# Designs tried in a protein design run: designed miniproteins, single chains, continued (2). Part 39

Each design is a single chain, and the fold is of that chain. pLDDT is the mean over its residues in the fold that is shown.

## One batch from the design tools (miniprotein)

Design m5421
Fold by ESMFold2-Fast:
Structure m5421 (fold): chain A 100 residues (1-100)
Amino acid sequence: MKEEIKKLIEEGARLLIEGARKLGMEKTAKKIEEIAKKAIKAINEDNWKEANRLVIELEATATLLEMYAFLKGDEEAFEIFRRASEVLDEVRKKILELLK
């Protein structure tokens, strides 16, 4: 479970970074990478409350980027961010199961 959650965070972050870079948002891509690294560190330290908070931050970022891609008419970026949101929602559900 712990290893699976970390892999899903890495996948969600990878998709967000890919989409952000596609839109020329390199600073945003770097910020996403930093948040994802902090989330993985929190999981390694069994700090599930902090991990959940950081995953929520990634989900909020995905939602904002999805809206931005939609407004720009970038359908490919929109689908990337939508997929990232799905992966991050799965992460959050798994973390909530671990919190009992």
Scores: mean pLDDT 87

Design m5422
Fold by ESMFold2-Fast:
Structure m5422 (fold): chain A 119 residues (1-119)
Amino acid sequence: MVKVVESGGGTVTEGGSVTLSSKVSGADFSQLAVGWIAEGPDGRVRGVAGMSADGTKTSYGSEVAGRATISRDDAASTAYLNLSNLKKEDTAVYYSVVGGSSDGKPVFAFGEGVTLTVV
C-alpha cells in the first residue's frame, strides 16, 4: 500500500518562503510522477506544481508561476515544494499526489495534507 506523508507548513508571514516536503513509501518512488495541489479556505482546489517521474518535465499553476519550485530526491523517496514571496492567497491545505506504475501495477495516492497559513 502506497503512503504519502506531507510535512512543513504552519503560519508564515506574507513575503516569506516555505518548503513543503512529501515522503512516499510502499512503491518505487523513482517510477512515479509527483505533484502538489492546494485546497483553499473556500474549498476551491487548484494545481500548484507537477514533475514527471524522470524529473525532466515540470509544470506550475498560474497563481504560483515564478514563485514555486518543485524538486525530488529519489534516493530519499521525497518530493519538495518551495514557495517564495508568499501571498495571503497561498493560504491553503497542500496535498502531495503521486501517480504512475510501480512493479507493473498502477499507483495513485495522496496524503492527508499540510496546512499553510499566510498572515
Scores: mean pLDDT 86

Design m5423
Fold by ESMFold2-Fast:
Structure m5423 (fold): chain A 105 residues (1-105)
Amino acid sequence: MTEEERERRIEEVTERVLRLYDRAVAGDEEAKRRLEELYELAAKVEELISKAPKEVQEEYEKELERIKENSNSGLEYEARKLALLHEFASKIDPELAERFDELLA
């Protein structure tokens, strides 16, 4: 169902973020720059969500709580949060979603 498809997309993006993080920690300067840009985009998407209709804000808070409960580490939580923000960017600002995809490619 649609919820299962969404969860799969979040898991796929989460895995890409974790791989990018591993490369950055290993000294890959390009990976480090891409992570910095991802965090900048994430902050911008969160600001847009805060100004979105109440229903969008409530959906984000609910999904954020779910990933927090299902994350085994702070790193996993942060990676899943970036993946969730990418999903919300697709609804709010498709150009930001495209930039997430570029940084994760």
Scores: mean pLDDT 83

Design m5424
Fold by ESMFold2-Fast:
Structure m5424 (fold): chain A 94 residues (1-94)
Amino acid sequence: LPGASEGALAEDAGFRAFMEGDYETAVEHFERALELEGEDNAGTLVELAKAYLENGEYEKALEYAERALKIARERNNIVLEAAAEYIAKKAKEG
């Protein structure tokens, strides 16, 4: 799908920024990926929540992690559920 290709490029840019420790730029790219892939993309929501967590934006990290958790549970995606639960826990601890 055309939107998926653009979303994949945004995801790649987000991961590169994240690996370099540029969490603000990672947030921007993952927000773009979410816009292109759909607001209910649990994987992108997890990555965005993780980027917010590393950027010290704990309230936003929790918000997106809880959204990802709900969707992952509805779709029985145990890997994304575990990732979202972990990020939500860390955001509450911050």
Scores: mean pLDDT 84

Design m5425
Fold by ESMFold2-Fast:
Structure m5425 (fold): chain A 61 residues (1-61)
Amino acid sequence: SALERLREAGDRLMENPLDPQALIDLAKAYEELGRTDEAKAFYRAALKVDPNNEEAKKLLE
């Protein structure tokens, strides 16, 4: 579920706040919950950490 994904990604970010995959997973969870602004913010955060992340680039367009 989106809530489970949010919890898991949040836990990973508590251990490594610059984990680009955890930032993407968190963004997807917010997107699934209809929270588009939060989702875009986390996709942008993932791109700041990993500028070549194709998944985050695609999902921001």
Scores: mean pLDDT 80

Design m5426
Fold by ESMFold2-Fast:
Structure m5426 (fold): chain A 75 residues (1-75)
Amino acid sequence: SAERRIYEQTIEYLIKAAKEIDELLKQGNFEEARKVLEEAREKIAEMQKQLSPVVAEQLKTTFESFEEQVKKRIA
């Protein structure tokens, strides 16, 4: 279904963004890591609008967990 494709593409995007953020954090480039995280947040918020409430909530929870992990590494 179209919804499943959106979900799968969004998860693939998040995995790629996570790898980019990890590399930036290893280099000490916290400013660029924050920018990539903010871009990912905007992308996730937009994708949530295209998903059913249950799937949107799952995506939100997954992203919030990821964001918390990144923030702990920056602090």
Scores: mean pLDDT 83

Design m5427
Fold by ESMFold2-Fast:
Structure m5427 (fold): chain A 69 residues (1-69)
Amino acid sequence: MSEEERAILRIEIEGSFQIMKATIEGDSEKAEEIARKERELIERLREAIKRGEDPEEVAEEAIREIKEL
């Protein structure tokens, strides 16, 4: 896997976990919010990588943002 692919996968795993948790709790609005945020963060990651930023560092920040929702 490339560094980019690994970083995207990390964001997707965290997003999926948080969506699953919100769904089990009956919070469909929260699940949709997390899904939207995940898509935005993956796009942000792709743009950051094009600028030469570290994929792991950007992924860590993205995961933190998802957890703070």
Scores: mean pLDDT 84

Design m5428
Fold by ESMFold2-Fast:
Structure m5428 (fold): chain A 63 residues (1-63)
Amino acid sequence: ENDVILGLALIYRGIANILKQKGDVEGAKEAYEKAIELVSKADPNDPEAQRTLEDLRKELEEL
């Protein structure tokens, strides 16, 4: 279900943010990449999924 996939992606995004604050850049990258992979499997026409994907890519690039 798309709702479950998006929920899991947001959890990984939260984990990535915590790891980034702790200075674990490598762990944060892995968590962001997992979140991006999950969102990419969601409905490509879902505006929320598209927005989340853009946010995740930006945050990963800022690492």
Scores: mean pLDDT 81

Design m5429
Fold by ESMFold2-Fast:
Structure m5429 (fold): chain A 67 residues (1-67)
Amino acid sequence: HMLTEEQLRRAAEILGVTPEELIDLIAEGKLSDETLQRLAEELGVTPEQIRENARRLKALRDADEAA
């Protein structure tokens, strides 16, 4: 299940960052497991799903900038 734009925006607000910054932090492994668990509970997903979605979104963004 993919994270919606609204879910990403809510998660970013919880951490006080932009959605783009949140994606980078998760994909680069810069967030603690405790923070990921808190976000997962708020969004109704697992921490593993958040990590997978962030890596996919970062890859898509990187591909868009490289094209």
Scores: mean pLDDT 75

Design m5430
Fold by ESMFold2-Fast:
Parts: sequence; structure tokens; C-alpha cells
Structure m5430 (fold): chain A 79 residues (1-79)
Amino acid sequence: SQAADDAAIAEAGRHLTEAKRYIELAKKGINPDEAIKKAEEHLQRAREAGERLTNPDARAAILRGVEDLEKELKKVKEK
């Protein structure tokens, strides 16, 4: 249902926001190992929420957001 998709979008958005916050903390060297772990946990939760979406456009948008932040996190881990 659209209501179920709206709820999953909100859940994914919350986890993407938290993942981005932890990526920024890791970039600043603030407890970087813990921040990286927390970012990975939130990205996994956002991916799971995105995969539950039945609307293909919303699903693609959320999963793209996850991929973009996963790439950013990979760059942080390689520094």
C-alpha cells in the first residue's frame, strides 16, 4: 500500500540521515572506528527499508541514496 511505502520511505530516510551524520563524524576523526560501524549499520537498515518498497521509483531513489553514501563511506575507510 502507499501508506506502507510512505512508512518505509520515512524509515529509510531516518537511517540515511543517521548514516550521513556518522560519516561526517568519521571524516572529522571523532571516534572514527565506532562512527564507521554505526554508519554501516544505518546504511544496512536503510537498504532493508528500501528493498521493502513496492513503488519502483521510490525504491530506486532510496537504494541510490544508500549506494551514494556507501561509496562515500568507502572513501573514508580508505583514508
Scores: mean pLDDT 89

Design m5431
Fold by ESMFold2-Fast:
Structure m5431 (fold): chain A 55 residues (1-55)
Amino acid sequence: SMEEIEKNYEKAKKLIDELAERTAKEYGPEHAQKVRDALLKNAEKKYEEMKKEAE
């Protein structure tokens, strides 16, 4: 369902934020931003693909 797809996307964003915070503490904010951007891009792509399939 669309609700389940949206819920999964929200969970992914939360996990990415948590990972980025840990990465910032170990490797600094610049590295954390690059990791976050890459993971968010991937999560957004998956979200869009799942939305198309749910039509």
Scores: mean pLDDT 83

Design m5432
Fold by ESMFold2-Fast:
Structure m5432 (fold): chain A 67 residues (1-67)
Amino acid sequence: MAPRLIRVTVPRDEDLEEAIRRALAEAGVAEEDIASRDVVPLAGHEGVVADVTLKNGERVVVTVRRE
């Protein structure tokens, strides 16, 4: 299956971990469905990339950038 790509822009004062959690929840991903999660900083930008693998083998990549 092709990975699901999610891109989110958030205010400067929003917590990046909370933004990731919200984006996953809006995509219908529950915490219990997550097999692994790897979060890395965006080089040269304020933000992170969360590479999430679900228990069913699907992959979701969430890119969070600050305004």
Scores: mean pLDDT 77

Design m5433
Fold by ESMFold2-Fast:
Structure m5433 (fold): chain A 53 residues (1-53)
Amino acid sequence: MPIDEAEVDESLIEMAETVSLFIEDIKELEELYKKSKSPLVKEGIQRAIERQK
């Protein structure tokens, strides 16, 4: 269980969140969440949706 993997995972989630925050339409964010297969990307998108409320 390398520490680097956990750090990379968090960075990917933060990147997905940051990119998702540039999407103004919540419905588009929900669609991306459903289409994404990566749990890390889904977590980032979910954080972005929650920050918009």
Scores: mean pLDDT 74

Design m5434
Fold by ESMFold2-Fast:
Structure m5434 (fold): chain A 62 residues (1-62)
Amino acid sequence: DELNERLGKKTEELNEEIAEEAHAKIAPIKDDDKVDEIRAEIIDELDKEMEKFREELRKELE
């Protein structure tokens, strides 16, 4: 199941990288509201990246 395997690996990779990056970026920020905004933006970017990857992979495997 090539599609699911590649999607799973990509999701795990991105989630781990995003979590690490978010923690590093959030640590120096003093405002909770700004922290929440940054988290929301990072999560939104991850979701968009995964959606694009899924669509591209689906087209490639058709």
Scores: mean pLDDT 73

Design m5435
Fold by ESMFold2-Fast:
Structure m5435 (fold): chain A 73 residues (1-73)
Amino acid sequence: ASAAEQIAIQAELAARLTPEELRVVLLLAQRPDASQREIAEILGVSQSTVSRRIRAIEAKTGRSVAELAAALA
């Protein structure tokens, strides 16, 4: 995707997701090989909190977090 398409996707996600949920997607886009534990350490939250945010993202968007992160990479 072009930078303009990535910005458009990010704006769409910002409309649907909380800032905390959007940060998880953006971190996964920047660090595609990062585990949920590593994302949790970066955000200063528990791994279960990251897991819950991922479920909320997928429920709100109808897409996997991996698919969304890849679209923003």
Scores: mean pLDDT 80

Design m5436
Fold by ESMFold2-Fast:
Structure m5436 (fold): chain A 96 residues (1-96)
Amino acid sequence: ASKSAEAELTVTTSKGDTVTLRATATVTDGVLTLTVEKVSGNSDIYVSKPLVYTDEKGNIVAVVYASIVGDKTRVKATATYDPKTGELTLTLTKLE
């Protein structure tokens, strides 16, 4: 079975550019994937390799960091999947 969640966050850079990011988390055949893409804005982004681990409760967690090129602003995307319940949660947080 396939399941997905999406979240968007708009951030303003030090140069006054407004950048909108979209995170997409998908679970396909028990595999959690997390991607972050730029929806709008003139600044380029760099997206980290996802860190994937199992937490103390047996949930699968994926973390991706998106950095705006030439800016201090960074965004953390976190997806959490509970294979027991099938619940998928996704959050986007501005760091700097």
Scores: mean pLDDT 85

Design m5437
Fold by ESMFold2-Fast:
Structure m5437 (fold): chain A 55 residues (1-55)
Amino acid sequence: KPEKHPVTGLTREEFRKRFSSGDEALREIVRAETGKVPESDEELFELIREIAKKR
């Protein structure tokens, strides 16, 4: 059932498939938490820091 995740806009299965990859897993975590897809490694790191500040 193609039920999209409220934060990422992806279905549960699509999210899991991407999450099975090393760097893709980290990218999806950031996307799930911030709703933003990092365009570069620097952007990814910045978004991770934003998540860390919240916690």
Scores: mean pLDDT 63

Design m5438
Fold by ESMFold2-Fast:
Structure m5438 (fold): chain A 55 residues (1-55)
Amino acid sequence: SSTDRRIAALEARIQALGDEIVRASQTLDPETYRERATVLADEIMALHDELDALR
């Protein structure tokens, strides 16, 4: 269904953002990492809210 495809796309985006947080922790200085991780975590939370609305 279109809903199943949208759920899969949201889950893939959440995974990609999680991978970006891990990469940032390995490549950025601690201050820049904290700032970037906060933005990415906020995006992940918004995507989880969208997933919950589809269930």
Scores: mean pLDDT 88

Design m5439
Fold by ESMFold2-Fast:
Parts: structure tokens; sequence; C-alpha cells
Structure m5439 (fold): chain A 67 residues (1-67)
């Protein structure tokens, strides 16, 4: 789903910019993704689940860059 990926991508972008995971709020993520906080909760049970998904994708991308 494009909406789910947009939420993950917004989280990844904030993490890549150096925003600490504990400083991230679902409101900031939702605003960046262009969705409501209620929409984020439709796809992720908690902020921790969303951060885990984003970190997992960042780790996979870093592993690909390693060659």
Amino acid sequence: DATRQAIIDATKELLERGVAPERLTLREIADRAGVSVATVYRWFASKDHLIAAALGELEAEELRKKL
C-alpha cells in the first residue's frame, strides 16, 4: 500500500536527518507523510513498531550499499 510506504519513508527520512528515535512523534511523522495520526495507527500498532519497520529498511539499504 502506497500510504503504508509513505509513512515508513517519512520515518526513514527523519532518522536519516539525525532525529533520534526517542524524539520522533507520530504527529511529526504523519505531517511529513501527509496523513493523519489516525491513518498511521491503521498501519502500525505503535510508534515502536513503525520505528522498527523504518530501521529494518534502512539496515537493508545500508547492506545493499556495501556491495
Scores: mean pLDDT 80

Design m5440
Fold by ESMFold2-Fast:
Structure m5440 (fold): chain A 72 residues (1-72)
Amino acid sequence: MEEAERLGRRALELLRQVLAGAPDPEGLAEEAVRLAEEAARKAVEAGLISEEEAEEAVRRARGLAEQAVAHA
């Protein structure tokens, strides 16, 4: 649980950096998506969410990353 939450917070922090005008928005967004995927997997392993919920969360994370890059 704690590990999945930690990874999720790191992913959000990277997306905030993209929105704040960081010099490598695409690289940071890709890293944020990777961290979101890892967080989702750990949440499923911990019994916190279903695999279907994890897939949906990852899809939303990718959409947010794409929007953050587009608006950076």
Scores: mean pLDDT 78

Design m5441
Fold by ESMFold2-Fast:
Structure m5441 (fold): chain A 82 residues (1-82)
Amino acid sequence: MEEEKRKRIEELRKEARELLLESASYSVLAIGHAVGAVVSRKNPELEEEAKRNEELLREYLEKSRELERKYEEAVRKRKELE
């Protein structure tokens, strides 16, 4: 079997791992902002802060989902080579 194929499989495994870790990092950030939004919503004086947390929650969830899709693509490409 080609050396290039084995090298590509290894590279896709590393790429998938990095994408998964980055996706997890954005998920953690999203959770933090979700908590921040809930807490801020309890105080009327923090209405702007609550909205800011809600926007960041949406942005980080979107980034996490995009990275998860890239992870799934890397896993699929690896399986095609195996």
Scores: mean pLDDT 84

Design m5442
Fold by ESMFold2-Fast:
Structure m5442 (fold): chain A 65 residues (1-65)
Amino acid sequence: SETIIRVAAKDLGLSVEQAREAIELAKRMLEEGKSEEEIIEELKRRFPQLSEEQARKIINAAKAL
């Protein structure tokens, strides 16, 4: 939902667009059966500014979608 994306953006210091892209990527990878470690690596590759903790929060937001 848009509310989950906006809350994640604010909490992580990301733009709404960056948060949306990161959460949608994590959601697709979860649906493909990727491990949380693989998702963290891909998130950090595409969004190099993200910490591991921030990437885990993105995964949790994706699980809530």
Scores: mean pLDDT 84

Design m5443
Fold by ESMFold2-Fast:
Structure m5443 (fold): chain A 86 residues (1-86)
Amino acid sequence: MSAEELAEKAIKLGEEALELAMEALKVAPKELIPEAIGAALRAIGAIFGGELAKKTGNEELAKEALKTAEEALEYAREVLERAKEA
C-alpha cells in the first residue's frame, strides 16, 4: 500500500469515527459528553494527520495517521455503544 493509499484510508476511517462521535454526542447523557468530545477530537486528529501525510507523501506519517484513525474509530464505537446503553 502506497503512502497516498494509507493516508486516504486514514482520512476515510477518521471521517467515519467523527460521524460516530457526533452521533454519540447527540444521544449521550451529561456524564458521557466529555468522552464524546474526546472521540471527536481523536477523529479530527486522524483526519488532519492523513491530510498532512497525503500532502507530504510521507509513508511513516501515513502509517501513523492510519493507526491513529483505527484507534479513533474503535474509541468512537465504544463511546457510542456506552451512550446508547445509558
Scores: mean pLDDT 86

Design m5444
Fold by ESMFold2-Fast:
Structure m5444 (fold): chain A 95 residues (1-95)
Amino acid sequence: DEVAALEAAGATPEELFARAEQYIKDKKFGPAQALADLAARKYGEEGKVNEAVAVRLRFIGLQLEYEMEIQKKIAESDPETREKILAEYEKNKAA
């Protein structure tokens, strides 16, 4: 488990969120959310409340950018392609 390994290794909040951004690019939102939540928690434990809030807002922003990209592709696609896009989106969301 990469999340548990990074936590055990004492990864910084910055390292955790950088890895979360990589998972978002790979469309693996489950691991990305876990890493972003851990980063926010560590910032909070350090008393860096503004940084904890900023990391959560940035994660939400990245999720919204992806959702907008998917909606645009759906709007521009034929029905068969729309079904394929939706299936891939649900698969990636579950990962």
Scores: mean pLDDT 77

Design m5445
Fold by ESMFold2-Fast:
Structure m5445 (fold): chain A 107 residues (1-107)
Amino acid sequence: MPVGHTLFNQGRYEDAAVLFERDAEAQEKQGRLRLAGENYMNAGQALFKLGKYEEAAEKFRRAAELFLEAGDRRGAAIAYENLSIALEKLGKLEEAEKYRELAEELR
């Protein structure tokens, strides 16, 4: 949905995160797993911009799961890379390294 990206580009990260998450949930219910993963990634990025690293990590983890279910190894690799960065911000360095390694295995 173009509205979510417009809000993000305007720096309206809280509104963008809410809209992307709603779109992700709707796409997931429709079985559109890859698009749902993309929208969870967008929600996670918006939350990351807000410093909400725990919530961002949850969205990136969900995106990776959906990309893997859809057979999108590239999408899953990017999601795990973003998850690793969010975990580093939380000081969870061992968990961050685990997901960095998983991202490399998918490349």
Scores: mean pLDDT 88

Design m5446
Fold by ESMFold2-Fast:
Formats: C-alpha cells, sequence, structure tokens
Structure m5446 (fold): chain A 78 residues (1-78)
C-alpha cells in the first residue's frame, strides 16, 4: 500500500478538522516516506508545500507546489 499517500490523505483530513498540529506531523511523515523512496519525487515537494501552507508560509508553499507540477510535467504526468 502507498503509505505516503495514506498519510497525505490523513493530513488533509486533520487540516479540515482544524487540527493543524496533527496535519503537520502527518505531512512530515508523508514527506519522509516519499523522500526515502525517491528524494527527487514530485510528492516530496507536494508534501513540503502542505507543510509550508500550515506554517502560513504561502509563498514557499506555492514555490514548492510549482516545483511539484514542473517535475510531474517533465515526467509526462501533466
Amino acid sequence: MDQGQDLMIQGGQARTAGDNDRAYQLYQQARDIFSSIDPNSPYVYGSQSSIYYLQGNYQQSQQYLDRMQQIMRDQGQS
């Protein structure tokens, strides 16, 4: 099973419930799993973007999301 993807879903659910601390921990765990598989994965940048969003670092969040999209396009996953 994709454990990183499951953690991202749980993080999103925690954020929707207003539990930003739990969402942060879940997104960090997802990032670490994605990074352990492939540190250049677009999902590493996507999970880091979610972390920056929770911290109120919206500019950094957007930059990491843009990087995720660029990597996905380069891999043919537009």
Scores: mean pLDDT 83

Design m5447
Fold by ESMFold2-Fast:
Structure m5447 (fold): chain A 64 residues (1-64)
Amino acid sequence: SGRELLEEALEAVEKGRYEEAIKLLEEAIKRGVMPGLVSGALESLKQGRVENAIAGLRAALALL
């Protein structure tokens, strides 16, 4: 599910598994899961803004 995908992405970010997190977020975007918030989190993560990516993912999960 979209929720499980974002939960796995958040866990990957928190554990420093950034390449895995990026792949999970790209899959979420392909499936249409909260595309605005997820795209924002992905961009933040690619820029090394880890705390911003975590905040965006938590916001997306709260709205699912």
Scores: mean pLDDT 88

Design m5448
Fold by ESMFold2-Fast:
Structure m5448 (fold): chain A 56 residues (1-56)
Amino acid sequence: MEDVLKGLEQALIDEFGVPKEKAKELAQRAVERLKAGADPATIVRELSRELGLRNP
């Protein structure tokens, strides 16, 4: 899960310009949803849509 967390955090920073602290929080939330059985693509799309409206 460490690699998944880092991968999501890096994608949020690189692709969506999310601040590092925000990316960490959102990646953690995404991992929690993954543990609950949510689809990774759905989680990423939800986060990216929300963040797309909030550029740094």
Scores: mean pLDDT 70

Design m5449
Fold by ESMFold2-Fast:
Structure m5449 (fold): chain A 95 residues (1-95)
Amino acid sequence: PSEEEFDAEVALALVQILATLAINAVKRGDDESAVETVRAAAELIEKYKDKLTPEQKAEARRFLDEVLEAFKKYGSPEAIKRVEEEVKRAREALD
């Protein structure tokens, strides 16, 4: 694989790790850390959007969906609003 393909695979793996960390943070009531972690994941998606395959883009969308569902279940109304904005931005980058 090219260096760019390797970087995209690593970026997607980091997005998965960040999604998991954000879900765990919101479950324990650490809304601020959870939102900041989602922002970091969104920034990685935006940075590597043109290097992601259609399959990788679908997987990134799945991680965003899992994060949003966790926030709706465990997050405060303010944290939900903030994460919806980050998820919307990341989803737009994947289009």
Scores: mean pLDDT 85

Design m5450
Fold by ESMFold2-Fast:
Structure m5450 (fold): chain A 74 residues (1-74)
Amino acid sequence: LPSVADAVLAIVRHYADLPEEEQLEVVKMVLRHLIKKYGFEEAKKIADEVLARLTDPHLQEVLRKAIEEVEKEI
């Protein structure tokens, strides 16, 4: 089975063609789900791994914004 990071990477890439605001909301929902299931520290580790593996600067920026906004909710 793919790792959780592989699944998140696939989701981020799959929604890459949506408007930025909608991409941000999808990524934030995924991050909130990871935090609920694995806790904040593990979710952040997964998100950082995905960020390191993204090659598209736009998708990197969307993921960074999503991480920052979700961290403010904690």
Scores: mean pLDDT 81

Design m5451
Fold by ESMFold2-Fast:
Structure m5451 (fold): chain A 60 residues (1-60)
Amino acid sequence: ILSVLAESPRPLTAAELAERLGVSQSTVRRQLRRLEAAGQVRRIVDPETGATLYDLDPSL
């Protein structure tokens, strides 16, 4: 997940991460919650679409 986010020029949805990693969205969401709790990933809500996006924390 972290490597895919680092390769992306923009924040990604859990669905896009699941597609790129070849795993279920449930697996991605569980991993993202863990990474968010660890301060490695931040959660962003797109105000235009209402979509939840994820990006690397700036400290990485």
Scores: mean pLDDT 76

Design m5452
Fold by ESMFold2-Fast:
Structure m5452 (fold): chain A 68 residues (1-68)
Amino acid sequence: LAPVTPEGVEAFRETMRRDLLSLGVPEEEAERIADEASQRMAENAGDDVKVREIYDEALRRARELAEK
């Protein structure tokens, strides 16, 4: 996995955005976090470990934001 196709990056962004919204993160913050994570994923193309870490970090930050 970890493709750097525009469709792959878009799918990653959309999936993360939905996950963040499901956690109660406001839409604006969910889009921002998803965009940042997707950009980082594209920059670290081919590094599956890094991509996984980026996803996990984004979810942790989102949970902290959802607390307030």
Scores: mean pLDDT 74

Design m5453
Fold by ESMFold2-Fast:
Structure m5453 (fold): chain A 60 residues (1-60)
Amino acid sequence: HMDPEGLEKARERIREVLKKSNDEKGRKIFELIDKMEQALRDGNLEEARKYAEEIRKLLE
């Protein structure tokens, strides 16, 4: 939580929870989180933002 690695592990936990909450919806959210993570690793902040917005839409 207080360090970069802790933050990444927290995100991983969220992915696990979403994966279980709803089969179809959870899978979509999980995929988007994975894509967002990949974009962040590549330094593509714009791409990461787009995936975050898609996640928000699914939460609506």
Scores: mean pLDDT 70

Design m5454
Fold by ESMFold2-Fast:
Structure m5454 (fold): chain A 56 residues (1-56)
Amino acid sequence: KKTLPTPEVIEKAETLQKLVEEDPETRKKIVRETFEKENPEIAKKMIEAIEEEEKR
């Protein structure tokens, strides 16, 4: 199909689910690699949330 949902969006959703279980450092790296290209704002917000957890 030519008008499938963007593969980035699908990958993003799958990555979000994995991020919940991954180590904070791994989560930040994944967020940068996957979300930064698609939604830098969301990537920044997710990294900030992960950093908050790390500082705990």
Scores: mean pLDDT 66

Design m5456
Fold by ESMFold2-Fast:
Structure m5456 (fold): chain A 80 residues (1-80)
Amino acid sequence: SEAERLLAEIERLIDEAAVASPEEAKKLLEELRRKLAELAEVLSTLSEEERREVLERLKALEEKYSEKLKKALEKAKAAA
């Protein structure tokens, strides 16, 4: 599904941003923001049940990748 594709891309971007240079992390986080916006659009096309499932998976990803996201955000902030 498109939601599954976007969730996989979001995971990849977080993993890449965590190990990237500050400049690369900034670009990867900008791409992550775009993918999150695309996911929000996809969510509007889903049933209530499917939307809930995707949101639960997204929450689990946020919890699993919280430290990597924090590291990527701090790196990107240093590049500003």
Scores: mean pLDDT 82

Design m5457
Fold by ESMFold2-Fast:
Structure m5457 (fold): chain A 66 residues (1-66)
Amino acid sequence: GLTVVVSGLNAVSATAAALLGIGHGGKATVSGEEPITVVVSGLSREGAEEVAAAGESGGGKATITG
C-alpha cells in the first residue's frame, strides 16, 4: 500500500484529509496543533492521489511514498 503525508493543514482540512483516507481503506494518524500533519497509510494508487489532491486543495503539502 501507498503512504501519503500531508503537512501544513488547519484542523478542518486535516479532518477532511483523514476521513477521505479512511474512506479509501487507509489508516490515518493526525498529529500536531496547527499546522497539522496527517499521515495516511495502506492506500491504493487512486486513494493516495485523491488524499494528496485533497490535502493540497486544503493548503497543505503532500508527499506520496511506497
Scores: mean pLDDT 84

